# Designed miniproteins, single chains, continued (3), part 112

Each design is a single chain, and the fold is of that chain. pLDDT is the mean over its residues in the fold that is shown.

## One batch from the design tools (miniprotein)

Design m11888
Fold by ESMFold2-Fast:
Structure m11888 (fold): chain A 86 residues (1-86)
Amino acid sequence: NVDNKVYNLFLECLQEEAEKTGLLTKEQLEQILTELEKNKSKFKDVGELAVYTRGLLQEIANLSKDDAYKLLLRVRDCVILKLQEE
């Protein structure tokens, strides 16, 4: 399973970056977070989590592949920075 600390930081960063970019509505974000929690045990690592989240961003939020990818790069950078702050 994906590390619980990394998973929690990923969700935190996804929420922060969604708010900063305005790419998601609150309802779309809540639906994505619900789907991630429902499938948490199926992710082997953060890479699988990121790939799955990109799919949800495209299907639920109707983001282009490029916009979904750019949002996930912001989430990745956010997670890395928060891990370094410890």
Scores: mean pLDDT 86

Design m11889
Fold by ESMFold2-Fast:
Structure m11889 (fold): chain A 73 residues (1-73)
Amino acid sequence: SAEREALRQRIVQLVNALQDAIDAGDLAAAEKHLAELKAVLDEGVARGLVSAAGAEQLIAEAEKLLEEAKKKA
């Protein structure tokens, strides 16, 4: 569906933006992108476009990357 495709593209963009921010050492941008990713995934789960388990796993991985980046700052 168009909604699933748009959501998939947005998730990919946010994951890439988060990783780029971490790689650049821009922790403020990384936190902003993580918050945006969480909001997009919460909406996707509420609308039945994403599984709750898949969203939880992706968020946990993203949070772990950010916490590891913060410890090296």
Scores: mean pLDDT 86

Design m11890
Fold by ESMFold2-Fast:
Structure m11890 (fold): chain A 80 residues (1-80)
Amino acid sequence: SRADVEADIRTAEEDLRDVEEEMKKRNITDPKLLEMLEKAREQIRQAREAYEQGKIGEAVLLLAVASALIMGIRVEIRLS
């Protein structure tokens, strides 16, 4: 439902903030990880815009990309 997608967007925004805060705490300045963080931020921004335009399917796909990027950062910062 539209309400479920709005909740998923908020969760993605919270996950992005958590990852950014974790990177700051660990003093991680790897350019590749910072690029992934900015790509995730842009995907979430586009997902919210798609959601506001009623493009629910597009919002879901954009959130999936953002979630994959955030997970990739989490894996890398544990292995770096």
Scores: mean pLDDT 88

Design m11891
Fold by ESMFold2-Fast:
Structure m11891 (fold): chain A 83 residues (1-83)
Amino acid sequence: SPAEKKRELVLIGAEAGVYEIHMYIMTKETGNSEIKQITDEMFKIASQLDKAIAAGNLDEARKLLEEMKKLYTEAKSIYNSLR
């Protein structure tokens, strides 16, 4: 339904925002160049996700969120290796 679609887009945006905040924190805390590079890539995908959400394109939003999750997982692995 249109209401369910809008709810899922809001939740996708919220999850993406959590990844962005965590990436910002990891970059600032570590100064690690690989984490910074992954963060820069994630913010480019986040820009595309914002456009997909604004357009109501749920399939594209889901795909872009999955890409952001993969980048977050990679950065988190690097972050954990620095401990």
Scores: mean pLDDT 90

Design m11892
Fold by ESMFold2-Fast:
Structure m11892 (fold): chain A 64 residues (1-64)
Amino acid sequence: SEMDRIRELAMEVVKLIMDNKKLSEEEKELLIQEFADRLAEAREKGMEAVEETVERFKKEILSI
């Protein structure tokens, strides 16, 4: 289902945040909250927006 795909994509981002050794516990919590907010906005615009938001956020995390 579309919801299963969104959960799969969200899990990939959360894993990148949690596995990032340069981020503090507090920074990880703030980034997860920011991602959740951006994902909620993207879901209102459709699946293409969800995928774009996920890829943009993944790139931001990987640059840390």
Scores: mean pLDDT 86

Design m11893
Fold by ESMFold2-Fast:
Structure m11893 (fold): chain A 81 residues (1-81)
Amino acid sequence: SAAVEALEAMRRAVLAGDEEAARAAFGRLREEIARHPELAPAIRAALAALAPEAEKLPEEEATRLLLEAAVEAARAVEAAL
């Protein structure tokens, strides 16, 4: 699914140290889940709560927090599939 692809893109970008790509992929993931609320309402809520904090952090901390969110989100999406 597009949400899973966005999660994988974010993980890949974070592991490569590409912070700009990681933030872009996170934005795409939020939009994709918002367009497909049936994918996992709980994960959409978790990502929405996490996004404002990531935006307030230094880029290095934001990248780490986004990676943690991606791992949790991937597990929840897989459970919903």
Scores: mean pLDDT 62

Design m11894
Fold by ESMFold2-Fast:
Structure m11894 (fold): chain A 81 residues (1-81)
Amino acid sequence: GPPVRLTVTLKTATAEARAEAVAPPTAAALARLIIAATEQLPDPAAAVTGELTDSTGHRAALEGTAGQLRDAARALLEALA
């Protein structure tokens, strides 16, 4: 599909992370953004609440630990290769 602005925002009790890209909203593009946002967080065991949004108004909630979200996104990216 056409490129859109994609944003991942992740929050813990002590930190906030954000990653953005202009890309087609593919599972691979979303997985890469989740990885980029989780890598900004200092504690992989920290509980995360987060949101994935695009410039067309689509929104999805993200929850888990920072490590769980990173590992799930990496596994998805490997499965798509």
Scores: mean pLDDT 84

Design m11895
Fold by ESMFold2-Fast:
Structure m11895 (fold): chain A 97 residues (1-97)
Amino acid sequence: SELEEVEKLVKEFEENLEELWELIAKLSAYLVNTPELHEYVNLKEKLSDEELYEASVKILEILKKDPNFAKDLPEFAKLPELEQIALIALVLRLPFL
């Protein structure tokens, strides 16, 4: 299932956190500075793993509707959709937002 694939990708990204840190920091800053996403960011600590996955999918849908998304986050925008979802889920799990 997509949930299981995303969970696997999150673990792989956690193992490579140092290498991905610049991308994670840029994504985190983008999420914090996007008013439409404040509902999801503020509730991250209350979410189950399944709810976190669903929130990550919704966040990605909102990001893709922003005409500046691909320009502001070009490296992230080029990733496969499941990897984009997994990185959002990882960012939401981190205590740095």
Scores: mean pLDDT 77

Design m11896
Fold by ESMFold2-Fast:
Structure m11896 (fold): chain A 93 residues (1-93)
Amino acid sequence: NAQKAAEMEKKGDELVERYKKALDLMEQDPQAGQAELDKVNEEFKKLETEASKSAEMARQVKKARDKIDELYKEGNERLVARQTAAAQAQAAA
């Protein structure tokens, strides 16, 4: 069912975009950003569970998972660097 697979792809892409916005929020408010990342991760796990019942849907959701995994790695590296810089700035004052 191509239309059901397309809907799963759309939902996955929407979660990827929400993940990007949550990473941007991390730069302004780390606590609020982390809370949004946690919510997106939980929502994505639910989407994966539903999609796993169909090979076509699972394939589309896997594309979103791969993108989120890449963003998570990049975001985590950026967050650690920012937190380290902030701690060093506070220690220097």
Scores: mean pLDDT 76

Design m11897
Fold by ESMFold2-Fast:
Structure m11897 (fold): chain A 95 residues (1-95)
Amino acid sequence: MHVLTPEERELVAAAVDALLEVARMKGIDPSKYTLAELLQLMLRELAEAEGKGEKSKLYELMEQFLKNLNELLKTRSFEEVLAALEQELEERFKQ
């Protein structure tokens, strides 16, 4: 389905890659969680990293995710971005 431009699709894929890597680094199976639950996990980890005043690989991945999300939100509604992220995650979990 041609819902997104090629540039937007690349941003969605990169955002999902960062989110999945964060989940894997925390030892969490992302297929067991909704997108909303994975986003809450990411925000919690970001807050903990900020509280310690340290920048880790995990924090860098979360910043990359937020940057890609922000770029998508310039051209798409939040609901459209969320739907695109959910679809990409669903496709990644198909075998």
Scores: mean pLDDT 75

Design m11898
Fold by ESMFold2-Fast:
Structure m11898 (fold): chain A 81 residues (1-81)
Amino acid sequence: SIDDVAEETIKELSKLLSEEEVKKIKEAYENIKRNVSDPVEQALLVLQLLQDLKKKHSSDEEVQKVLDKAIARVKEVLQKL
């Protein structure tokens, strides 16, 4: 599920990013869940969030690897919706 992808991704990013940045990512995800009821639209907004994070951390290879894995998993969830 998208919640499983988000939980694992946040856990992995918490080892690589500051507590403040991880908190902002958690808040962004919770805002998507709160404001969007359609599961396809939720998954597309999560995908956008992950792509924006890739742009922000373009020089961090370890962060890029975590985000690429998350993007692949979100795309897999979208195919099953």
Scores: mean pLDDT 86

Design m11899
Fold by ESMFold2-Fast:
Structure m11899 (fold): chain A 95 residues (1-95)
Amino acid sequence: MTPAQKKLIEILETSTEVELSLLVEALLPELPDQSASMEEHKKRTLELLKEAEELGLIPKFEIVGDKVVFEEGFPEVIYISTDIGLERIKEALGL
């Protein structure tokens, strides 16, 4: 776990909102191209979150300024597994 990932966990245990930049930093080790710009990482992170939302793996979310706001709690296991395959996410969620 990176310091950013630990901070993300602490926030998501008690909150339905997280700063997009913090979410990107927490997911960076799991993203396929870590050399990309922060704006490219934000775009990729939003694409992965949208895909997971459409598959029913995470609650619905919206972007409010620089924050990702989830309708309900966001499972910690999803951020670690976001780019390592839907099969691992399904296994982690008991699907």
Scores: mean pLDDT 61

Design m11900
Fold by ESMFold2-Fast:
Structure m11900 (fold): chain A 70 residues (1-70)
Amino acid sequence: ALEAAREAYERKSKTMSDENALLYATAFATAIVDPEKARKEIEEARELGEASEEQLKAMEEGLKEGEKLA
């Protein structure tokens, strides 16, 4: 999980901000271990309005890729 998160961060940090790349990598790693928890965390962030649309999109992309490896 940690190695997969590191690779995901390195890949995404080339095409998006470091903050968004970190959000992607965190959602990706969480989804590999616990996809339900990752999904709930994204839903809660959306409902609370604490994350921008770009940040939510990065997290959702991480979730989708992580779920493929779960």
Scores: mean pLDDT 77

Design m11901
Fold by ESMFold2-Fast:
Structure m11901 (fold): chain A 92 residues (1-92)
Amino acid sequence: MAEALALAEKAIEILREAAKKVSGRDRFLLETLEGLLEIVLALAKRYGLSAKEVAERIKRILEQALREVKLPEEIKEKLEELIKEAEEIIAK
């Protein structure tokens, strides 16, 4: 569980950084996805969601960001690394 919560916090930070580098629709979408991650993090802490369930939700949110937003390569690489970390948690 600690790994899944740390992954969520890293994902929130990277999406916040990304939102500062884009505008309009892309910024709105990234801010919305960041908000969804904050909800996932809060629910995981309060209701004892499994690490796999948390990691699966994080993976979906990050995959949506990569599909929907034209991100700088540095941000894309960071998000892809987090998706890989999520997959490792899901595989456990």
Scores: mean pLDDT 84

Design m11902
Fold by ESMFold2-Fast:
Structure m11902 (fold): chain A 94 residues (1-94)
Amino acid sequence: MEEERREIEEKIERVVAALERGHQAARDQDDDLLDRLAAQATSDTLESLKAVLRALLLELGVDEEEAEEAVEAAIKHLPLLLERLRELRAARAA
């Protein structure tokens, strides 16, 4: 039970790290992309959020199966993912 929780947290952190790396690759649209992801999540457009997260993970060389599991974990714990994205944006703004 606790091991599953830790595994989910690790998968969420991998998604966050992948978003950070994708952000560095997309020099001009990084802020817009993160803002759109947060807006889509709050608007319950989960399918779009899943597609974007999966595409970013695959682009960074994560295996399809691992990317799919990470996306599912992130969506299950959407509030945690959103908090992490907000923390990253706040840290960069400060």
Scores: mean pLDDT 62

Design m11903
Fold by ESMFold2-Fast:
Order: C-alpha cells, then sequence, then structure tokens
Structure m11903 (fold): chain A 76 residues (1-76)
C-alpha cells in the first residue's frame, strides 16, 4: 500500500539523517538507511540489492539506530 511504503521510506531517510548527525559513522549509516528505503519500497532496485549484500552485523546496528530514532521521535 502506497501510504505504508511512503511512511516507511520517510522513517528510514529521517533515521539516516539522525545517524549522520549523532553517530561517528553516520555517513555510512545514512547510506544503509537509503538502501533500506529502496529495498522495502522497491523504489531503487540497485540500492536495495546493495543493502541486501551488506553484512548482517552492519544491518543489525542500523536497526538499533532506527529504534533509537523512533523512540526520540515518539518522545518529542
Amino acid sequence: MEKEKEEKRKLFLEAGEYAKKNHPDGDAYRKIFEGMAAYYTGEDIEKGITYLSMPADLRRKAEEILKEYEKKKKES
């Protein structure tokens, strides 16, 4: 559904900007979140494939940053 895909895309991109500002490897995590958005929305197949090719540990750390951002957004 278009609305759900757009909401997820927005969340991932916002989490990427949050990571860029607040984490030492923020630029790398921003690119990971761009890949997550592409993968889950189908908007950019090449970026989505790049995301799938990333090490599981790196993807797990990105999920932790996503949860941190969601928590801060919910408490704002």
Scores: mean pLDDT 76

Design m11904
Fold by ESMFold2-Fast:
Structure m11904 (fold): chain A 73 residues (1-73)
Amino acid sequence: MDEEIKKKIKELWEKIKNTKDAEEQVKLLKEMIELARKGGVDQSAIDALEADLEKLRDTIPEVVELWKNTKPA
């Protein structure tokens, strides 16, 4: 089950990386984080996934706002 969830998260990340639409990127980011939580993925692993998407945060303002709520203070 964990491998299946990781596979789906990876697929979502590939979609995020390849999309050009800011709204779609935010939507996919939310789906990926929720899927990780549903799979019982540890917070440290979720933080790692968020780090993988850091290059998108500065480009997409909506992604930046999403990330501000999950970043360490």
Scores: mean pLDDT 62

Design m11905
Fold by ESMFold2-Fast:
Order: C-alpha cells, then structure tokens, then sequence
Structure m11905 (fold): chain A 71 residues (1-71)
C-alpha cells in the first residue's frame, strides 16, 4: 500500500539520520492508514531521537495496542 511505501521511505530517512524528515513520512503513512502499527512505532523512534520522549512514548503505546488488535 501507499501507507507501507511511506513507512519504508521514513525508515530509510531514519537510517540516514534524517529524523525530522522521517517524522513527516511516518505521519503521512498514519494519515493514509491509522491502523499501520509499524508507522506509529517508527514515529515514536524518530521522536525519541529528536528528544520528544513524551510524544514518543504515547505513539509507541498506540502502535503496540494496534499490533495486539491485529494479532
């Protein structure tokens, strides 16, 4: 899906150290598919790297919840 493609592009940016740009791609992925738990969890990872630990923790919990619902 386009959501999965955006998530992968975000991950590529994260691996390059472009955390701010990775956040934009993960947010677009979530906008297209709010149930894409991988994008929520990856967004949390980028936010932790940017020092936004409160939002990171919130989004990580959301991703884990969605992952459990899809199991």
Amino acid sequence: SLSDQLNRQGQDLFNQGNYQQSVQYYRQSISLDPNNYQSWMNLAGSLYRLGNTDDGSQYLRRGMQLRRQQS
Scores: mean pLDDT 90

Design m11906
Fold by ESMFold2-Fast:
Order: C-alpha cells, then sequence, then structure tokens
Structure m11906 (fold): chain A 63 residues (1-63)
C-alpha cells in the first residue's frame, strides 16, 4: 500500500518535471500528474491516487 503511494508520487513528480512545472505546480496539477502516474502503474484506486497526490504535493513544496 505505502509502496504504491510512494511510487505514484515519484512518477507524478517526474511528469511535472517533464511538463516544466516543478515546485510551482498547483495542487490540481499535482493531482492530475498523480492520476496519470497511477494509470501508468495500473492503479485505479481513487484513495491511493488522492494519498499519492497529497504526498507528491508535500514533497514538492518541501523541496
Amino acid sequence: EEEKIEEIAKRALEILEEAGLGPDATREQVRTAARIAAERLGVTDPELIEKAAELAYERLKAE
């Protein structure tokens, strides 16, 4: 469970970097990136996607 959340968050950050958004990304943009990352990993659970988006946003702002 936690492993999937962290993996989705990491790939979401990669997607944001590819898009040139970086730490300026909004919460909604991070959530969209997390959904794309989850889809690529075969994860469709909305709860995991939401937790991954929150984690990615926290990490993005902490950096």
Scores: mean pLDDT 78

Design m11907
Fold by ESMFold2-Fast:
Structure m11907 (fold): chain A 97 residues (1-97)
Amino acid sequence: STLKKFVEKQIEKIKESENLEEMVKLAADTLFRIEQWVTFEYPEIADEVRKIVEKAEEEILKIYNDPSLTLEQQKERIIEVLKKAYDEVMKLMEKAK
């Protein structure tokens, strides 16, 4: 799907980034577009998608503000959060079909 390819490209950009602010911006842009795309196609699951996105945004903010994490650990955790959010949204979309 076009959404899957977009998410995969954003994750690749995060993997190649060495700047935390850039990684966080890429993650935020990815979550925003997932919400917009899914809400447009499947308005019946919009509230559930919103909750997934808000939880992912909160987790990314915690990663951004965690002084115990190295840049590489922050990168790995941001990617994990995005993959989990995308997987949860895809499961909701399959149920809505």
Scores: mean pLDDT 88

Design m11908
Fold by ESMFold2-Fast:
Structure m11908 (fold): chain A 68 residues (1-68)
Amino acid sequence: MEIRIRGPDGREVTVELPEEMSVGEAAARLVEAGAISGEQAAELGARFADRETITAEEAKALVEELLA
């Protein structure tokens, strides 16, 4: 699933994510795309510590929350 996320600088970045993925995979892809920092990736991991997988929509919602 292709999602569009506004990064910390207000710029739009496009990230290709599977519909469902591991929390670690989501964090790695978002950092690689420049959507979140490594510190924010650690926060994502902590937020979903009780889950094995998350959806692309959940990843997008969390990034929007972290940037607010």
Scores: mean pLDDT 75

Design m11909
Fold by ESMFold2-Fast:
Structure m11909 (fold): chain A 96 residues (1-96)
Amino acid sequence: VEETIKKFEKLVEEMYEEYKKAIEEGKSSSERADLLHRQLALLVSALAKDPRVTPEQVEAFAEKLLELFGKTNFDDLEDVKKKLEEALEYFKELLS
C-alpha cells in the first residue's frame, strides 16, 4: 500500500496548490467549494479503483472527508490545509 499512500500524498498536495491558486485568482467561495467537491470526488474515485483498498475503507474515508469539510472555513487557506492534512493522516491510518 506504500505506492497508494504516495499517490494520495501527491493528490492532496495538488489539491492544496490548486485551491491556493483559486484564492489568489479571486475565485468566489462558491467556485472554490465546487473545486474542492470535484477534487474530493476524484480522491474517492481513485480509492474505489485501487484493488488494495476495500469498499469499507472507501466509505470510511468518504465519511471522514464530509465531516472535515463540514467544519472547514473555505475562506481560510490555513484551515483548508489543516483539514487536507488531517484527511491524509486518516487515510494512512485506514491502510495501517
Scores: mean pLDDT 75

Design m11910
Fold by ESMFold2-Fast:
Structure m11910 (fold): chain A 87 residues (1-87)
Amino acid sequence: SIDQIIQQVQQGITNAQRLVDRGDRYRRRGDVDTSRRWYRTAIGTADTTISWMNVQSQSVDPSTQQQLQQMVSQVQGIRRRARDNYT
């Protein structure tokens, strides 16, 4: 169902954000190597979520496509934060 698709995407967003938060915590402690591993995992989670949303967008109504596009933008923001902190 559409609700299940939205919930699955929201879980991906939440997971990506938690991984960034984990990376930030290790970065604050000066553990650069561990921090970078968490940011890398966050980027991978974000990429997987975006790819899955792009696949789902092909099979849903225009209103749901618009909602998915807004969520893609949100995940891209999380990905960008992880990338900027990784470098």
Scores: mean pLDDT 88

Design m11911
Fold by ESMFold2-Fast:
Structure m11911 (fold): chain A 84 residues (1-84)
Amino acid sequence: SDEERFRRLIELAEEFIAEAERLMDSEDPVKQVEALMNLEGARQALERIDQMLREGVRVSEEDRRRYEEARRRTQALWDQFRSR
């Protein structure tokens, strides 16, 4: 269902975000590149969710809250990365 697809995309975005957060604190340049790659993964998953929402897919209040939180976390990580 569209709701299940939305949930899987949120879970995917959350996994990318968690990995980026873990790698972002590393002083290793290779791990910093891996963090950036995970951030791009999160951004792409969120763009797919944005498209579903524009198409009028109905989602639970919990899934909407998770989506909004994932967007905030992704933006904060991008801002952190650019500030280095």
Scores: mean pLDDT 86

Design m11912
Fold by ESMFold2-Fast:
Structure m11912 (fold): chain A 91 residues (1-91)
Amino acid sequence: SPIEEEAERLIAEVERFKADYKAMLANIDKQTLDQLKAKLEEIDELIARLTEIEKQIPSSNRELRRRVAFAEAELTLIRMTLSLEIKEKEA
């Protein structure tokens, strides 16, 4: 269905984000506060989009719903870690 195809594209977008985030972490000490805050905003937008698409996935497609929920959980953990890095850098 179109919604299931959109969810698959969004999961792929999350995987690309995770790759970019991994590259950023390799040089975390060189990142500006503004760059870290921009990355946090990207995470918040992805979580919002995943939360909205999850509501639209047919309940019969349990596997896709689970994959979307796992992507949300992963991003939530990344968000928590990045928020701590930002607070430490602001101190």
Scores: mean pLDDT 88

Design m11913
Fold by ESMFold2-Fast:
Structure m11913 (fold): chain A 71 residues (1-71)
Amino acid sequence: PVVAAAYGSAAEAGLQAGDVIVAVNGQAVSTVEEARNALIAAGGIVTLTVLRGGQQIELKVNPSNVLLKDE
């Protein structure tokens, strides 16, 4: 799942459009639906594991500030 846009606290934490989300709170996600469900289920600040230019980065974000690309 690819980040379309980051706002507010997600942008402040360093999340960028084009980041590929590979895990939410340590749970691997492979689809946009899995990522959205994991973000909703978290109920608060989440740890996102993303790939940016081949590097794995962990960010703490408010899920409401993350927009995912639809397929």
Scores: mean pLDDT 76

Design m11914
Fold by ESMFold2-Fast:
Structure m11914 (fold): chain A 89 residues (1-89)
Amino acid sequence: SRDELLKEIDKLIEEARKEGLDLLVKPLEEMKKILESNPSIPMALMERVVEEARRAFELAKSDDVRKQVGAVLLVIGAILDLEIWLSQQ
């Protein structure tokens, strides 16, 4: 459900804070804000961006700076996908 996916993002934000992944926290908060503000976003798109957020969280736990940068870019990419979809409505 939509509420379960929003809770998943809340969990990822909380886990990112606990792990000290500060660079990931703000992008995840922005993604959540977009999803909460736009209930018209299809479930399939919401599931896709939450999956990108999960993938980003796993990459961000790496000691490799390139993977950490890649994690931030994944969340930014998911935000862009949401904004592109909204612009087409």
Scores: mean pLDDT 87

Design m11915
Fold by ESMFold2-Fast:
Structure m11915 (fold): chain A 60 residues (1-60)
Amino acid sequence: MDLEEAAKAVGEAAGADLKAARGAVRMASHVSGLDYGEAGKMLAADPEGARAMAEAARGM
């Protein structure tokens, strides 16, 4: 799964826009060491964590 697919899934799960969702996936990938697909699955399974990560990413 590429960054765009992961961001779309996370955006739907967290209610975030694609720009914030891309930031969340990139940040989760960096801190976890997972690729974008695995990071996206992790965030989609945790909507609360996904929202927090998207908020943090907006500050970057």
Scores: mean pLDDT 76

Design m11916
Fold by ESMFold2-Fast:
Structure m11916 (fold): chain A 101 residues (1-101)
Amino acid sequence: PLSAEELKALAEEYIARRQEDGFVPREDGTGNDNFFAIWVLSLTGYYKEAIIAAEAVRRARQADGTVFVDAHEPPLPWVEIESAAVFAENMGLKELAEALR
């Protein structure tokens, strides 16, 4: 597992890479790292930044309930994001849980 210091450094890197639409582009340009960024930002106390990333994912949700992850994978079913919302709620991160719903 990553140390607290490594998680903080990774969180700051994701904040630096975030674009105006709230997406954190992958280094190779094939998609976004938002799901991992939301987790890392939440664990490091960057809750506002985690909410921004979560809202970007929620806005990208398609009419069929899926979300785009990257150009090479099928769209992620929304139920996997709802699982993350339940986890955030159980951790007491109410604003993050709301942003993921």
Scores: mean pLDDT 68

Design m11917
Fold by ESMFold2-Fast:
Parts: sequence; structure tokens; C-alpha cells
Structure m11917 (fold): chain A 106 residues (1-106)
Amino acid sequence: SMEKRKKIEEEVDKEAAELRAILERQFGVTPSDAAVATLLLARAKAEGRPKEYIDYVIDRLAEALQRETGLSPEEAREVARQIVDSLTPEDAEALKAWYDAARAAA
């Protein structure tokens, strides 16, 4: 439903903003939207977030790649899927562990 999609969009945007703030504090630089989306996706996979949430983050990653690298929409979606498929369970858990530690330190 449109209401359910809006709730997912608001949740993803909130979590992306939180992650961006943590990355800025930890590294002293503004992270790219693609980097934020990739880390959020890895954490979501490790946490077993619902498919609708993961799909929306993939869409945000594809949009960020298009804006930041000049890829076509089709190429950006292909690269986003390759990034998703390249994330092993071990990589996802390592990124989640890093995020949880960084969040606790913030």
C-alpha cells in the first residue's frame, strides 16, 4: 500500500541520516550517498529486514550511483544489484558489528 511504502521510506531516510552522522563523526568527512546506502543495505541484510525495506534501499543505491557516477538508470541498477550480490554474510555481519559499535560510541 502507499501508506506502507511511505513508512518504509521514512524509516530508511531516518536511518540513512543517522548513519551519515555517525560516519561524519568517525571519519571527519561527508560520506557519499552511495556509501551510506551500501552500508545501510549490508546492515539490513545482516538484521534480516523485510524485502520491501531492502528493495527500497537498493533503489536509493541505484539513484545515488546514477547521480554520483553518471551511469544510466539501467547501468546504475545493474551495479547496485552486483553490490548486493557481492555482500557475503560475513561482510554483512562485519559491517553491522562496525555500525553497532560506532552507534554506541556516538
Scores: mean pLDDT 79

Design m11918
Fold by ESMFold2-Fast:
Structure m11918 (fold): chain A 113 residues (1-113)
Amino acid sequence: SIDEIIEKLLEEVNKLAEEIYRAVDAGDRQRAKELLNKLFEKIKEGIQKIIDSAPEEKRQEVIELANKAFEEISKLLDKAYEALNAGDRDAVKQAIDEIKKVVEKFAEEIKSL
């Protein structure tokens, strides 16, 4: 079901966020970068699965919400990479927290359709 796909996406995002926080706190910039790349891939995969699983009558609304969420997440990921390259640990964590909020808001909007 679409709800199961949403729940799996939220669980993966939360798990990867925690792993990114640990890598950042350890000063492991390479690991943090690898995890940021994985986070982006998992978000893209999850959003695509949500689109593909949407009922035909709701699919256009889901696509519009997905495109908006993806645009916001892409900008926040760019900020996370810039902060990581600058060695700004707090800014990386802030960007990740904001990504989590965008995914959570997207999930709520999809469930409300």
Scores: mean pLDDT 89

Design m11919
Fold by ESMFold2-Fast:
Structure m11919 (fold): chain A 59 residues (1-59)
Amino acid sequence: MYEIVYANSPELEKEIRKILKQSKDVKKELEKAGFTIAGESDDYIVVRKGKDYAVLKKV
């Protein structure tokens, strides 16, 4: 499961929150919604959509 640690846009945060609540495969649904995985570590993923980005923590 993932939690939002940071998002530079309230609209982006709202979209990601909706995906987190509705999906078991968060990465697949983010990519389907037009997000790109810009970086990944053991604890975090960074996702981008256009010029906006968010940091998600693995929990």
Scores: mean pLDDT 82

Design m11920
Fold by ESMFold2-Fast:
Structure m11920 (fold): chain A 68 residues (1-68)
Amino acid sequence: STEAAQAAILAFARHAILELAKDPSASREEIRAKVLALVDTLAAEHALSPEARAAVRAEVERLIDEIL
């Protein structure tokens, strides 16, 4: 389902942010670029609607702001 795909993508994004943040040399911009590239790939693979893609991307941006 779309909801299950969104939840899975968000879980992967959160994990990726936390793992990338362990590198003290990694900038916020580098982490953001890598995480958003992953999210875009997964959203395309799951054939998410434009609305679902926008929602997932917005939540990932919020996670980046909260964690970094």
Scores: mean pLDDT 83

Design m11921
Fold by ESMFold2-Fast:
Structure m11921 (fold): chain A 90 residues (1-90)
Amino acid sequence: SEAIEDAVKSLEDKLLELARKRDIEGLEFATNAAIDALRSNGLEKAAEKLEELKKKVVEALKNNAPLEEIEEIIRKGTEEIKKAALEEVK
């Protein structure tokens, strides 16, 4: 679904922007909103993957991990979310 791919890409771009700013509160807000949206659409597996990504990114930011490491976590996590969402709509 193009709509799912576009939505996940928008989420990835937003999370990368927030991570670059080290905006933990903004990142928690954005991920919580996206989790709620995924669950409201019955995409429970994608929502679970996003909860895992949220935990990893927030932990990495709090531990002052290198930005390159945080960006890699986001890119890998959003790819897994996309795969889960696409499988759930089949």
Scores: mean pLDDT 87

